# Designed miniproteins, single chains, continued (4): the designs that were tried, part 13

Each design is a single chain, and the fold is of that chain. pLDDT is the mean over its residues in the fold that is shown.

## One batch from the design tools (miniprotein)

Design m12421
Fold by ESMFold2-Fast:
Structure m12421 (fold): chain A 78 residues (1-78)
Amino acid sequence: SMELEEKVEELLKELERLKEELKKASPEEVPPLMQRMLGVAHEAVKLALQLEDEKLRQKYLKRVQEIVNEAREIVEEK
């Protein structure tokens, strides 16, 4: 449904925002930001799996994984 797609896109935008916050975060701010990011990523995956369009589902799942992987790399470089 369009509402599901819009919700997934909203969560993906939140993941990108959290990734940008992680770049600027002090070491003390990283754990709570990572916990929040993983929660948002979990919800995005849960909703994306409910999409009937296989190509769109795969696209969103891949994008969530890419953002989370980029966030992990940012944390490892600190």
Scores: mean pLDDT 87

Design m12422
Fold by ESMFold2-Fast:
Structure m12422 (fold): chain A 66 residues (1-66)
Amino acid sequence: MSEEAKEGLLEVVSTYFRPDIPKENFEIHPDQNMPVGKPGWLLIRDTKDSSKDILVAFEGVKGLMD
């Protein structure tokens, strides 16, 4: 995933899904041992508090990956 695509995704999550968490706190874990590790799901983790992990579905969303 490109840096630009990652920044865009974090901005969307921070703006529309979790405006209560600064985007700088998030990490994207597309290669984590999650149910898919492929198109369909993406884990976003708050680097300050892992209890705030966000699992987002991105199947069919364009422009998120290289």
Scores: mean pLDDT 56

Design m12423
Fold by ESMFold2-Fast:
Structure m12423 (fold): chain A 102 residues (1-102)
Amino acid sequence: SPVIELPEELEIEGGSSAEIESRVSNTEPGRRYRITNRARNIETGELVAHTSPQILSGGEEIISSIIINNLESNSIYEVESIVRDLESGEEIISRSILRAIE
């Protein structure tokens, strides 16, 4: 199965922007995958950032990133990277916690 590496937890200054990179590895040559990234405010459930789905060929490491602008001070965000195998329909999800501090 694909492996998604995300930072488990990050602290960022409130009012700043954050770029979160996911590294996808252990994909099978000849398979196609869809990568989607999204970020939510954990307290409100609001979707604050989302990337367009990217279609990828297996067999190589892939870097995908999401940018979250104007992080609210004293807020906690969950970033999810989702990889779907287009042949099997299997989804792998990895999560990161982003803490916006004062």
Scores: mean pLDDT 85

Design m12424
Fold by ESMFold2-Fast:
Structure m12424 (fold): chain A 90 residues (1-90)
Amino acid sequence: DPVAQQQAEVQAAWALVPDPSTPAYARLAALHNKEASELLLELSDLGSEGVKFSPEALEYLQKALDYIEKGDWEKALEYLKKAKEIVENK
């Protein structure tokens, strides 16, 4: 099952990221917004590879997770893109 496999990979990747609730949010994003799910996986993979997120990047990531929980996938995607931009530029 590709969805179950993707969920397992997201959960494994988030083991090294500060927010342990993120695997649950990544699963919800995968059901509602594929681009948001892909960005969560990418940020998670960067964390697993030892890329240290700045406080600003973590703040945007937390805002994205808050919007995911509220069901606002468009705003969640916006903040995930902002978090990624900061991580890539530092």
Scores: mean pLDDT 65

Design m12425
Fold by ESMFold2-Fast:
Structure m12425 (fold): chain A 72 residues (1-72)
Amino acid sequence: MEKQKILDETEKLRKEAEELGNKVAEKSPLYKLQMEGALREIDKLIKDGNYEEALEAAKRAVEIFKSKVEGL
């Protein structure tokens, strides 16, 4: 069940990154492109079966966009 646990956590973080990225995008359209790029990377890693790398990518996306929201 490690795979399912990683997928569930990755999905949660992906949704959080999308929400944070959309909030930052209201201030700058460039952040929308950055958010969409980050989400595409996560989706590709999941499709390729790189679940641990997808989780790390999702964590990094959340940290980046959370930092941007706090810096606005």
Scores: mean pLDDT 81

Design m12426
Fold by ESMFold2-Fast:
Structure m12426 (fold): chain A 87 residues (1-87)
Amino acid sequence: SEVEELIEELRREGHELVAEHLEAVAKRRGREPTAEEIESIRAGVEAMKESERQLTEEEKEIVREIIRNGTATEEQRERAEKILKEK
């Protein structure tokens, strides 16, 4: 899928946290994204890449724990997204 290709590209570029976030979102979606959803994801990815670079290693670990330790609820995903967008 286009999202799987994007996740692999992000990992290749060293954006592990953004890749893990997208993988968690894709798992919860449980279906192929629409063209509009893919466009939105691509736009958001550039902002998230910038935010990831501004995170401390401690903040990255917190976000990673939220991503990994859940069937991420909407609340947990919103928290992870907020951390990624605010930095």
Scores: mean pLDDT 70

Design m12427
Fold by ESMFold2-Fast:
Structure m12427 (fold): chain A 68 residues (1-68)
Amino acid sequence: SIKDEFIARLRRYPLAQGLSDAELETLANFLVSQGVSRAQLEEYVLIVLSALREGYSVEEILAILSKL
């Protein structure tokens, strides 16, 4: 599924290892709700990683993703 693939891709990055399973599920469920395609997953993974590197919370990242 899109959700499982997104979570698996994020978990490969040390920067995302601080995220709880609940936080990963929240981000993944948001992408599914927005109709994000498999082809867009790399773009969304990179956006999330960039925001995490800048110190944004999951709530703030959801706000960023909602503008895309």
Scores: mean pLDDT 86

Design m12428
Fold by ESMFold2-Fast:
Structure m12428 (fold): chain A 97 residues (1-97)
Amino acid sequence: DEEIEKLYKEALSKMTEEDKKALAERIKALLDKLRAGEISFDEYYAELTKAYADVFEKSGGLSPEEAKKVGEYIVNQRKAVGDSMRAMADRVDADLA
């Protein structure tokens, strides 16, 4: 969605280096919890969406609705990439068996 990507770029342009670092650290902490089995995949994606939306609203200057849409878009793209990589790995394993 070109409109959502425009909102994402606008938010990034308004964020400081410190805001970007804080978001990256928050995302890393969530990934570490997922890897440790402390949260489910559903909880991980929900918390990721909240992390993006919160930062894009407060630091990126988006409305709550716009920030939520951008966050959901990013999380859906990350999920799609993960699904594609798993499918590729499964195919390679099958081809080598």
Scores: mean pLDDT 78

Design m12429
Fold by ESMFold2-Fast:
Structure m12429 (fold): chain A 92 residues (1-92)
Amino acid sequence: MAKEKVEELARKAVELARTGEEFDKALELIREAGRIGKESPEAAEIGMIIVREATRGADLLSPKQGRELRGLAQEEGSEMTVAGARRARAAA
């Protein structure tokens, strides 16, 4: 369930950023997706989904906004990879 919710939030963030009206809210949705992903056993996979969707969306934005969106997504994805590894070790 977490993967589906995260993908939905990431896509909504991209759409909101693309309209150019509430870019800050788009970044907030990416952070919310990261929060949900970090709580999942599939955190590393979810992190890759966030990075993928943000990268696709960034190509439709200004260079500055695209860099901010990709940077935040990569940061969240990196943290999720670490969280996923910790949970895998704890479950073993």
Scores: mean pLDDT 75

Design m12430
Fold by ESMFold2-Fast:
Structure m12430 (fold): chain A 85 residues (1-85)
Amino acid sequence: GFPVAKVTGPDGTIITLYPGESATFTSEASNHTYKVTFDEKNKTVTITSLDTGYTLTFSAEEGSGTLTMPDSGEELKVEVYDENL
């Protein structure tokens, strides 16, 4: 399939999401582990800190943006490939 979203961590790690997939990555800077999921019903990317349970959502309508995780202060860049939805 085609990728539906890309998330870039604060250390430059790139996570690519495909339809129906979730991915996890650990930030070496904060030692926080994040889970990234794509909700096909709502067309949103959800980022969850597995250490705290805090969640942020990013809408596909926004296309791309930067999210700050309140529990770690880290910035994550999110890009949604609307053409692939």
Scores: mean pLDDT 77

Design m12431
Fold by ESMFold2-Fast:
Structure m12431 (fold): chain A 73 residues (1-73)
Amino acid sequence: SPASLSREEFSRLIAELLNEAIKAYENGDVEKTKEILEKLSRLLREYAQHATPQERAALERMAKVLEEFAKKL
């Protein structure tokens, strides 16, 4: 569960998934890019529920940005 990850472990997971999304996008794989971005936004929102108030606001904003990007692809 994302909730059981430390801040460092969670940040590493997000970075890995973002790198996968970048690779998919570079390869022209729009479908895969959308799927990864949607997965990222869900993970960010789930982790936000267990974060500090300041971190929660930032995580929710990141999720919204990724959701908008995926929606416009």
Scores: mean pLDDT 86

Design m12432
Fold by ESMFold2-Fast:
Structure m12432 (fold): chain A 89 residues (1-89)
Amino acid sequence: RGLEVAREIARLLVERFASTDPARAAALRAEAEALARAHLDELLSLSESEQLLVQAELAAAMAEVARAQGDEELAAAYEAKAAELRAKA
């Protein structure tokens, strides 16, 4: 359950990062924060490997969004971070 919740939070954060609408970005952040608060115990129960896996998945998704937006430097930075996190998981 905690892993699924963490992935849903990551998905909301990726959608927020991809959004060009400040109001929608704020709403997505608020939804992610509310979900995190509602499931805090499950999230705190995630193993280090599970945390690293979700962070790596988030970084990889953020890299795709940055690339789609034309920010190749930011995309490369997130890709490098995803690889680093996967190696540690």
Scores: mean pLDDT 80

Design m12433
Fold by ESMFold2-Fast:
Structure m12433 (fold): chain A 86 residues (1-86)
Amino acid sequence: MDDETLRKAAEWNVRLAAARLLLGDDGGAGISFGSASTTYIALGDYDAVQEGARLMEEARAQAPSVSPEEALKRIRELVEEGEKEG
């Protein structure tokens, strides 16, 4: 399995985790980020794990002030961003 495929999967899981936090799904977010972290650790990319943790903290801080409509908009933006990157 190539490292590029693993990195793309981990990056997608970080985006999915952030989206889940914005919806109030802390459990699902933890599972998605856990998968990404495990992959990054296997690749030796500890900086990516730390950056992902920072993004999760930022998403969590914003979640309580986001309406359901705004949360759906942000999820659409994250999905569109991921699709454009591959």
Scores: mean pLDDT 73

Design m12434
Fold by ESMFold2-Fast:
Structure m12434 (fold): chain A 87 residues (1-87)
Amino acid sequence: STVAFAQAILDRIAALRARGQALIERGRATGNALLVRAGQTLIAAADRILDILNTNRDVSGEERLKEIAALEAEAAAAEAEVAAAEA
């Protein structure tokens, strides 16, 4: 169902924004530029995914899903970098 699919992506966007904001706040509180940068990457990814969902573009749904997956992978890489630095 298209409605359930759209809601699942919106929930992921909200989660990315929340995690990104938490990283920025923690980074600013601790003077850690890596956390601020990672948080900004998550928020930028969330904003771009929302833009993809809101565009009436003449591209296939499969191509949009690949773009969304790439942005989610970029966010995951930023979070992995934070996890490695805090290990």
Scores: mean pLDDT 83

Design m12435
Fold by ESMFold2-Fast:
Structure m12435 (fold): chain A 90 residues (1-90)
Amino acid sequence: SAVTDRLVRLIEEGRIDEAEAILADPSLPFEEALDLMLSAVATLEAQGVKVPLRSARTDVPPLDISAETAQTLVSLIYKVRLGVDLPVEK
């Protein structure tokens, strides 16, 4: 989606504050943010990266992005939209 592409570009450019602002925008539906998170998790799993949060994905495609970008996207969505920080091992 256009929102997904914009968020990915901002994260890849290191513009995390702007990506966070888009995710915090009430005009972005919560369901769309959840779909983005699930797609990012699917991307991480497809690349063999351990995800600390389990996903019950059934019909969510992986994104054509790096594991590092996908991990950042998951962390931002959890922080901004779900109100929890992802636990990081140091």
Scores: mean pLDDT 71

Design m12436
Fold by ESMFold2-Fast:
Structure m12436 (fold): chain A 95 residues (1-95)
Amino acid sequence: DEALRERMLATAEKYGPEIRELVEKAFKAAEEGKLEEAIEYMAKAEVLYLEKVAEELKPEEIEAAREAAEKLETEAKLKEAAKKIREIVEEAEKK
């Protein structure tokens, strides 16, 4: 787990200080037992990372990212966040 943490922080730093900061916040939240916050920060970091490498993703990497998103979306907080965003978009379309 320590090796994974170090690897993730190094990768995040390579792609930007904002991504590194989100990964650090995720680990801190996890240490404090705030697992939902940790998952949310990690999801935000993943989104920013994919945004930066989107143009260079191969089909296999796109499929892996989709599977990762589906797994993250099974978490209660991310599922509720996704639902809320969906509802906001629908309401905005009406007005």
Scores: mean pLDDT 67

Design m12437
Fold by ESMFold2-Fast:
Structure m12437 (fold): chain A 74 residues (1-74)
Amino acid sequence: MLSREEFLERLAEVFRRAQEVLYDPNATIEELESVLREFRELLEEARKHFPDETQLIAALEENIRTLERAIAEK
C-alpha cells in the first residue's frame, strides 16, 4: 500500500484529471470511465487504510457520483 503522503499525491493527480475531463465538452465516455475507475480504487484504499478520515471518504464518494452522472448524461 502507498504511504499516506503518496496516497494524497495520487489523489491530487486524479482530482486534477477529473476536473479536466468533467469540464471538457470533448471528453469521451472512456476518459470519464477511466477517472471513475481510479476514484473507485482510491475510495477502497481510503476505506481500508484511513477509515477515520470520514470527510476524505465523503469527498471521494461525491466525486464518484459526479462522474457517474456525467457518464449517464453523455
Scores: mean pLDDT 81

Design m12438
Fold by ESMFold2-Fast:
Structure m12438 (fold): chain A 88 residues (1-88)
Amino acid sequence: EEEKREKEELEQVKKEVLELLKNFEETMEQLDEEIENESNPHVLELLEMVREFLERAKELLEKGDEKGFEELVREFYKELREKREKVV
């Protein structure tokens, strides 16, 4: 049942994103340090994508744009799935 699986995965991703946003400053500092120390271009691309996503997610939550936040999480999750499938 694909719809049920996708819903469960999306809810888990939303929960993780909200936890990261609660500690936004610390999360961003950790990401910036990982980016600075990472030499693998594929990993750098993923870290930069996560960093940009978190910045956008934080801005949408501060504006109270729940619909924009949900769409951003869906797009991010889809992008992660596509990158994973291309490697496999």
Scores: mean pLDDT 75

Design m12439
Fold by ESMFold2-Fast:
Structure m12439 (fold): chain A 72 residues (1-72)
Amino acid sequence: MSDAQRESLRGVIDDVGALMESYIKKGEIDQVNKMMDQMKKVKEWYEKQGDTKTAKYIDKVLKKVKKLIKKS
């Protein structure tokens, strides 16, 4: 994967994180949990492919979202 493709992918991951934060603010925690489960599967797929950088970035976003749920 090129650096430009990795930056674009990080942007998409950040957008998904922001969407999850929006659902938390609306109290739609069930939707957030479904999105987190899907992102966890995507993370596991990247780990299996050896893309540890993308997997770590997804994990960072998931940890941030999980902390927001605990504070709500």
Scores: mean pLDDT 81

Design m12440
Fold by ESMFold2-Fast:
Structure m12440 (fold): chain A 99 residues (1-99)
Amino acid sequence: GMEKYIEKIKKELDEAVEQAKTLSPEERRKLMREAVEKILAKTFLLAQILVMEGKKDEAIEFVKKVSKLVIDAAERLNEPEIVEQIKKETEELIKWIKS
């Protein structure tokens, strides 16, 4: 279920943020970009499945919930460029779902 995936993402992001605090700025940014890319890729796949099932509203809400978690993690690390990337990619996905 989506709830279990959301909880898994939250845990993985919390662990990544704590680990990132111990790294250099360059290593921290690399770790965060890799975590964001992996999470968004799976989110895109699950959102597409929901759209194919006729659940567009659920797909949009799911993408919004994941986006908030990933943005919060990037903001905790003061990574504004990563925040901007997440907002852009998730906004583009939501526009695709609405079309």
Scores: mean pLDDT 84

Design m12441
Fold by ESMFold2-Fast:
Structure m12441 (fold): chain A 87 residues (1-87)
Amino acid sequence: SEIEEYRKKLEENRDSLQELYQLILDLVKKFEPEKQEEIMGLITKALINGMKPEELKKKLLELGVSEEYAELLVEAVEAMRRNIKER
């Protein structure tokens, strides 16, 4: 499953900001261009403003992101946040 491959890539690259960002871009590219901009804006806001994981998931679902992709995006964003705070 493509979802399982993304999940494994996330687990293998939890300590790499570059790989996590690339994973987010790859997931977002699955959507229409207008949705890509909305999703990336939401992710950027979550990274900067410290949106809770459950709030980010709810907002992604409201944008029409499937639960599986929303969970992957939330975990990737949380992994990026942890990496940024450790610097």
Scores: mean pLDDT 81

Design m12442
Fold by ESMFold2-Fast:
Structure m12442 (fold): chain A 119 residues (1-119)
Amino acid sequence: SQQLVAQGQQHIAQGRAAYQAGNYQEAAQHFSQAVQLYQQALQQQPSVDIEINLARSKINLAAALHELGDLDEAQRALDEAIAAIDRARKLSEGDLQRESDVALLEISASVMRLILQRS
């Protein structure tokens, strides 16, 4: 649903604003809402772009949870992001623009993995 995707994007924007302000609990709540909305959208219509948005939302959630000290939840969010990246990568094969978007998410996930390993 385009409506669910649009609502998810609004929550990502609000979550990023909260994260930048140091309001990590509020950021985590917004990123969790975005995750739920993108998962609902995927159930209605499978989409590479929604898998990309889901992965991004889960990486952002992992970052907010790490700042809150919720390391086990942050690791779970990262693991779920990696699974979504793997699905998006397979579906993006031969699409150079989507392969580029997936590669950027793989870099973001690798950075988050290093942060969690040092925690």
Scores: mean pLDDT 91

Design m12443
Fold by ESMFold2-Fast:
Structure m12443 (fold): chain A 74 residues (1-74)
Amino acid sequence: SAAELRAVLSDEQRAHLLRILDESEDPAEAVDRVGTFLATLDAPQALLDRLSELARAGRYEEAVALLRELLTAP
């Protein structure tokens, strides 16, 4: 959930990840970079699984939208 993700990220880390999503020319690379970083922080497994599912389906735009929603949620 967004609250679980917020618990493992600092405001600076959240801003950095949003910047990766906004500045990346390749949504697949953006999702991989953000997902790898989140995995190092023990982010919720359900989120990591969902990102993996979307990536395997080539649904990178949906993965970016999900990440952006979760990173901007209160």
Scores: mean pLDDT 81

Design m12444
Fold by ESMFold2-Fast:
Structure m12444 (fold): chain A 66 residues (1-66)
Amino acid sequence: SSAEKERKVQELLEEMKERLRQARSTAEISRVANEGIEQLESLGVPTQEAHDLVAQTLEEVAGERE
């Protein structure tokens, strides 16, 4: 269902945030972001939306460090 899909997307984004907070290099950040895009696409999220969601998640985690 759409509700179940939305829940899975949100769970994935929260998991990605935790991985990004623990990332120790730009290479690791890039890996987490790329894996996130692939996982979102596997859930049926269109490529453009997957990129937008991951970009927003990266900005949120980066903002926490300012």
Scores: mean pLDDT 84

Design m12445
Fold by ESMFold2-Fast:
Structure m12445 (fold): chain A 106 residues (1-106)
Amino acid sequence: SALEEAIKQLQKLYDQTLKDLDEAKTIEEIEELGIKFIGESFKIASSVIEDHQALLRLIGLVLRGIGDLEDARLTAKTVEEFKEAAKKTLTEFYQEVIELLKEELG
């Protein structure tokens, strides 16, 4: 199904993003990886969502994810601290998107 394919694509993107974050050496690289993950996740999830309320929830998750990533960037004192905060933020975002797809789309 389109839903199962979207979930598989999101899982693959998530796994790759975590690997790329482990290799990232600068604040800028971590931020770019985080923004790219959120943007690509929105593209994948929005392609299988037909319900307006589910789409609004997805948009809310995207805005929160971007805000949390920005807050982490502003408060982190080291690259390593931002990397760990980014991993946590992206993991929480990923889990909520997967939950949305499973619960709202069946």
Scores: mean pLDDT 89

Design m12446
Fold by ESMFold2-Fast:
Structure m12446 (fold): chain A 69 residues (1-69)
Amino acid sequence: GEELAERVRRALVDQARALVAAGVPVDEELIESLVRTGERYLREQGASEELVREAAERTREELRRIAEE
C-alpha cells in the first residue's frame, strides 16, 4: 500500500520536474490532473480511501514545491 503510493508519487514528481526542465510551468490545473491520475491508479490497485487521500495530499504538496522552483 504505502510503497505503491510512494512509487506513484515519485513517478508524478519526476514527470513534473521534466516539464519544468522543458520550460513548462506546473500550474494548479496540471497539479490536480496529476493528483487525480495517481488517485485513480491507487484505487484500481485496491488502496483504501484513507491511503488514497493521504497520498494525494502528499503528492499535491510536493508538486506545489516543484511549481515554486
Scores: mean pLDDT 82

Design m12447
Fold by ESMFold2-Fast:
Structure m12447 (fold): chain A 95 residues (1-95)
Amino acid sequence: LPLFDQLVRPRPELAALYRRTTGSTRETVTLRQLLQALLRYAILEGLFLPGKDRNIIDLSGTVLGRILGVDRIDANDEEGIAERLLTAAELVPLP
């Protein structure tokens, strides 16, 4: 499977944030759905930096930053975001 089509089970803190952001109570989601939820959270909370650095999300002092263990992420670095999300989620094998 492509990386972003992998099924994952978010750990409880990330699952709670996903539920609040999307309204979904699913226990397993794709990495793409987690990435989309992260970007939506950043938009809703106004976390994108202004000006030329508009691709940078400032997670410092946020619940998500604490979950992922990172203060900043590049929204254009999808693989880097996936790696960080995988520290807070378990890969689920397909049946």
Scores: mean pLDDT 81

Design m12448
Fold by ESMFold2-Fast:
Structure m12448 (fold): chain A 103 residues (1-103)
Amino acid sequence: GAEKAAEAAKEGAEKAKEAAKKGDEEGAKKAVEYALEGGNRADKLAREGGDKKGEFWSGTAGGVMQVGAASGLASGDPKVAGETAAIGAEGGAEAAEEAAKEV
């Protein structure tokens, strides 16, 4: 459960980071979408794993990715929006990977 959640979060974070490099409105939109998708997939996979500790930490990582995406959307600057979403996604992915190591 936790390992698959960490992989989903990492994939979402890498895609968000690449989209954010564009520095334009389209790149920012894609970065937010990838952060949300990665976070949602990580949360789902954590819940399906049935390990309460892994579920809690990977779900928390998914939440961080989603908050990063929402904060990006609130910034009003496409470059800041994309960078904020990518940072949130990366932080969430790192948290999910650490959670997977403890299971």
Scores: mean pLDDT 68

Design m12449
Fold by ESMFold2-Fast:
Structure m12449 (fold): chain A 76 residues (1-76)
Amino acid sequence: SIEAIQAELAARAEELRRAALELLEELERAIEEGASESRIAAIESAALLYAALLKFAGREEEAREIKERVKELLEK
């Protein structure tokens, strides 16, 4: 059920948050180093996926902060 998946994600929320933060660091580095548009898009997509999983796990504020940071990095 969806509720069982949500509970599993909630149990792993700290791992999801850590992965998202690591992807934000990778995104910032990729942008600073002038990585390809495809590489930047791939890291962006991964970070946004983890943000969506965090939101589904009930970590809505943390998910919002990750999405906002992705936007800030891409607007530079």
Scores: mean pLDDT 85

Design m12450
Fold by ESMFold2-Fast:
Structure m12450 (fold): chain A 101 residues (1-101)
Amino acid sequence: MEAERERERELARRMGEALAEVFRAAGEEEGAELFLEMGEELKEPSEEAQESWRKVVEKHPELVAEMQAESRRHTLAHPEDEEGRFEHQLELLRRAAERIR
């Protein structure tokens, strides 16, 4: 359905925005721009975007590990709640950006 495609675009854009905030907080402005573009265009991460993410991980390895662990725990606890998992992922990214600032 057309509404499903529009929702996928909305979700991708929201995820790109949340990721961009993490990148900006970490001082990786180029990575923030790349992830915003990918969210808007529904494209897969470029090699350049992946390199920017690696720099964020190198700067904040403990925070990234905590986010991944919490995300994994939530996914295992709520395997059937795809919408709730998405919203939780956005909240994790917002918390990460706040903690980096």
Scores: mean pLDDT 76

Design m12451
Fold by ESMFold2-Fast:
Structure m12451 (fold): chain A 55 residues (1-55)
Amino acid sequence: MSEEEIKRAAEAAAQLAGVSVDEARTVVNKLIEEHPELSSAEAAMLAAYELKKKK
């Protein structure tokens, strides 16, 4: 996944979960490292789920 795709996934996850882009980017990066097959959209959705659970 490109740096631009990671950035877009983090922005989408941040909007969905109501958190900062920096916080969402940390979760997106972790998900991509564990699951490199994920698309940017899938990574964003999973990151949003994880961020919502922490709330």
Scores: mean pLDDT 79

Design m12452
Fold by ESMFold2-Fast:
Structure m12452 (fold): chain A 99 residues (1-99)
Amino acid sequence: DPIKIVELQIEHYEKIENSKTKEEIREIHKEYLEKLRKLGVDQKTLDGLEKTYEKLIKEKSIEELQEMAKMMLEHLKEVLEELRARQAELAAKQAERLA
C-alpha cells in the first residue's frame, strides 16, 4: 500500500525533526525499518536504507539531519495528497462504471 508507506515515512521524518540527539535518530531509524519489514519490504532494500541512514548520521550534524527531515516532510506531504487524490479519482471512476 503506497499510501501506508508514505504515511510511515512522514511519521519517521516528523520524529527526526523533533529529535535532540544522533542516538534518538538511530532509534527512530531502527523503528522505521522494523515497521517497513512488517509491511513486506524486502531485506535487501532494508539493508540499503540502514547503510544510507548510518552514513548520514556519521556525516551530518543534528541540525543538518533535522533540516533534511523538514525538507523531506514538505515533499512527502505533497506526495501523500497526490496519492489520496488519485485514490479518490479511481473510486469515482469505479462508481461511474456501476451507474
Scores: mean pLDDT 84

Design m12453
Fold by ESMFold2-Fast:
Order: structure tokens, then C-alpha cells, then sequence
Structure m12453 (fold): chain A 88 residues (1-88)
């Protein structure tokens, strides 16, 4: 499933972001967006805020088009983003 592949790339992006690997986070988010037919505007100089906004947009797309299980996983990732924002 392209949706499940996108969720795997979102998880990789979140792990990269937590480790401070901004380049890998952006790369994985572009791969996730491409799998979902979604356009994101993330350049190499993207801020943490822009990266988090792109990740949220991709997760919202999964909630829109995914099955019940995929929606649950995406909602869990949105909680992770909320917690990460509270720490920044």
C-alpha cells in the first residue's frame, strides 16, 4: 500500500527530526508526499516549523484517504508531533 509506505517514511522523518538530521527528515517527507500525490514546498533551508507543518499536512492526507488502521497510525503520529512542538 502506498499509504503504508508513506507512513513508514513519516516515521523515518520523525526519527531523523528528533536526532537533528534535518536533511534526512526533509528527504523522507518528500518521499511520503510523493507516494500520496501531495505537493509539499520544503527546501534544504526549511525551518523546524515548516518541517512540522509539512509532516502534519501529510498525516492529514493519510487520515483523509486511509483505511481505519492507517487513520489510527496517522492520528498517533499527530500526537507525537504535538508532544514534539510542546518540547520546542
Amino acid sequence: SKVEEALIFINKALNALVKGDIESAIKYLHKAAELLGLKIDLGPDASRKEILEAMRKILEKVIEIGDRFQQLVAKGNLVSLELLERRG
Scores: mean pLDDT 88

Design m12454
Fold by ESMFold2-Fast:
Order: structure tokens, then C-alpha cells, then sequence
Structure m12454 (fold): chain A 78 residues (1-78)
């Protein structure tokens, strides 16, 4: 059904967002990404996240990862 298909799509998107953010955290911690690359990755992931329905727990986790990346890379929050 359309509802079940939408739930699966949103769940897959949440998983990809969290996995991508965790990868960025690791790369930023090891100095492997320039500030401009970090900004581009955050912008892309935030755009995807705006189009995704996530649980409160997953939303908190995503926001915590974004905040951590911004803090480590010196990118100001908007």
C-alpha cells in the first residue's frame, strides 16, 4: 500500500542520513575533510532531512550529529 511504501522509504532515508553523518564525523575528526566539503555535505544531508519523516529519537540523533560536525569543523549554526 502507499502508506507502507512511504514508511519504508522514510525509514531507509533516516538510516542513510544517520550513516552518512557518522561517516562525516569520523572523517572530520581525522582532518580528512576541508571546511568547504563539510559545508557541502551538511547542506546536502540537511536538504534530504527536510524531506524526511523521522521519529523524535532519530531526529534528536541527527541534530546531535550535525551539531557535533559543525562544532569540530568550526562551521557556525544557522
Amino acid sequence: SDIINDIRLQTDRVFQIITGLRSIVDKVKNGLLSRSKVQNYINSIVDTFRRTSASPDDTQKINDLIDRIQKISGIPPL
Scores: mean pLDDT 78

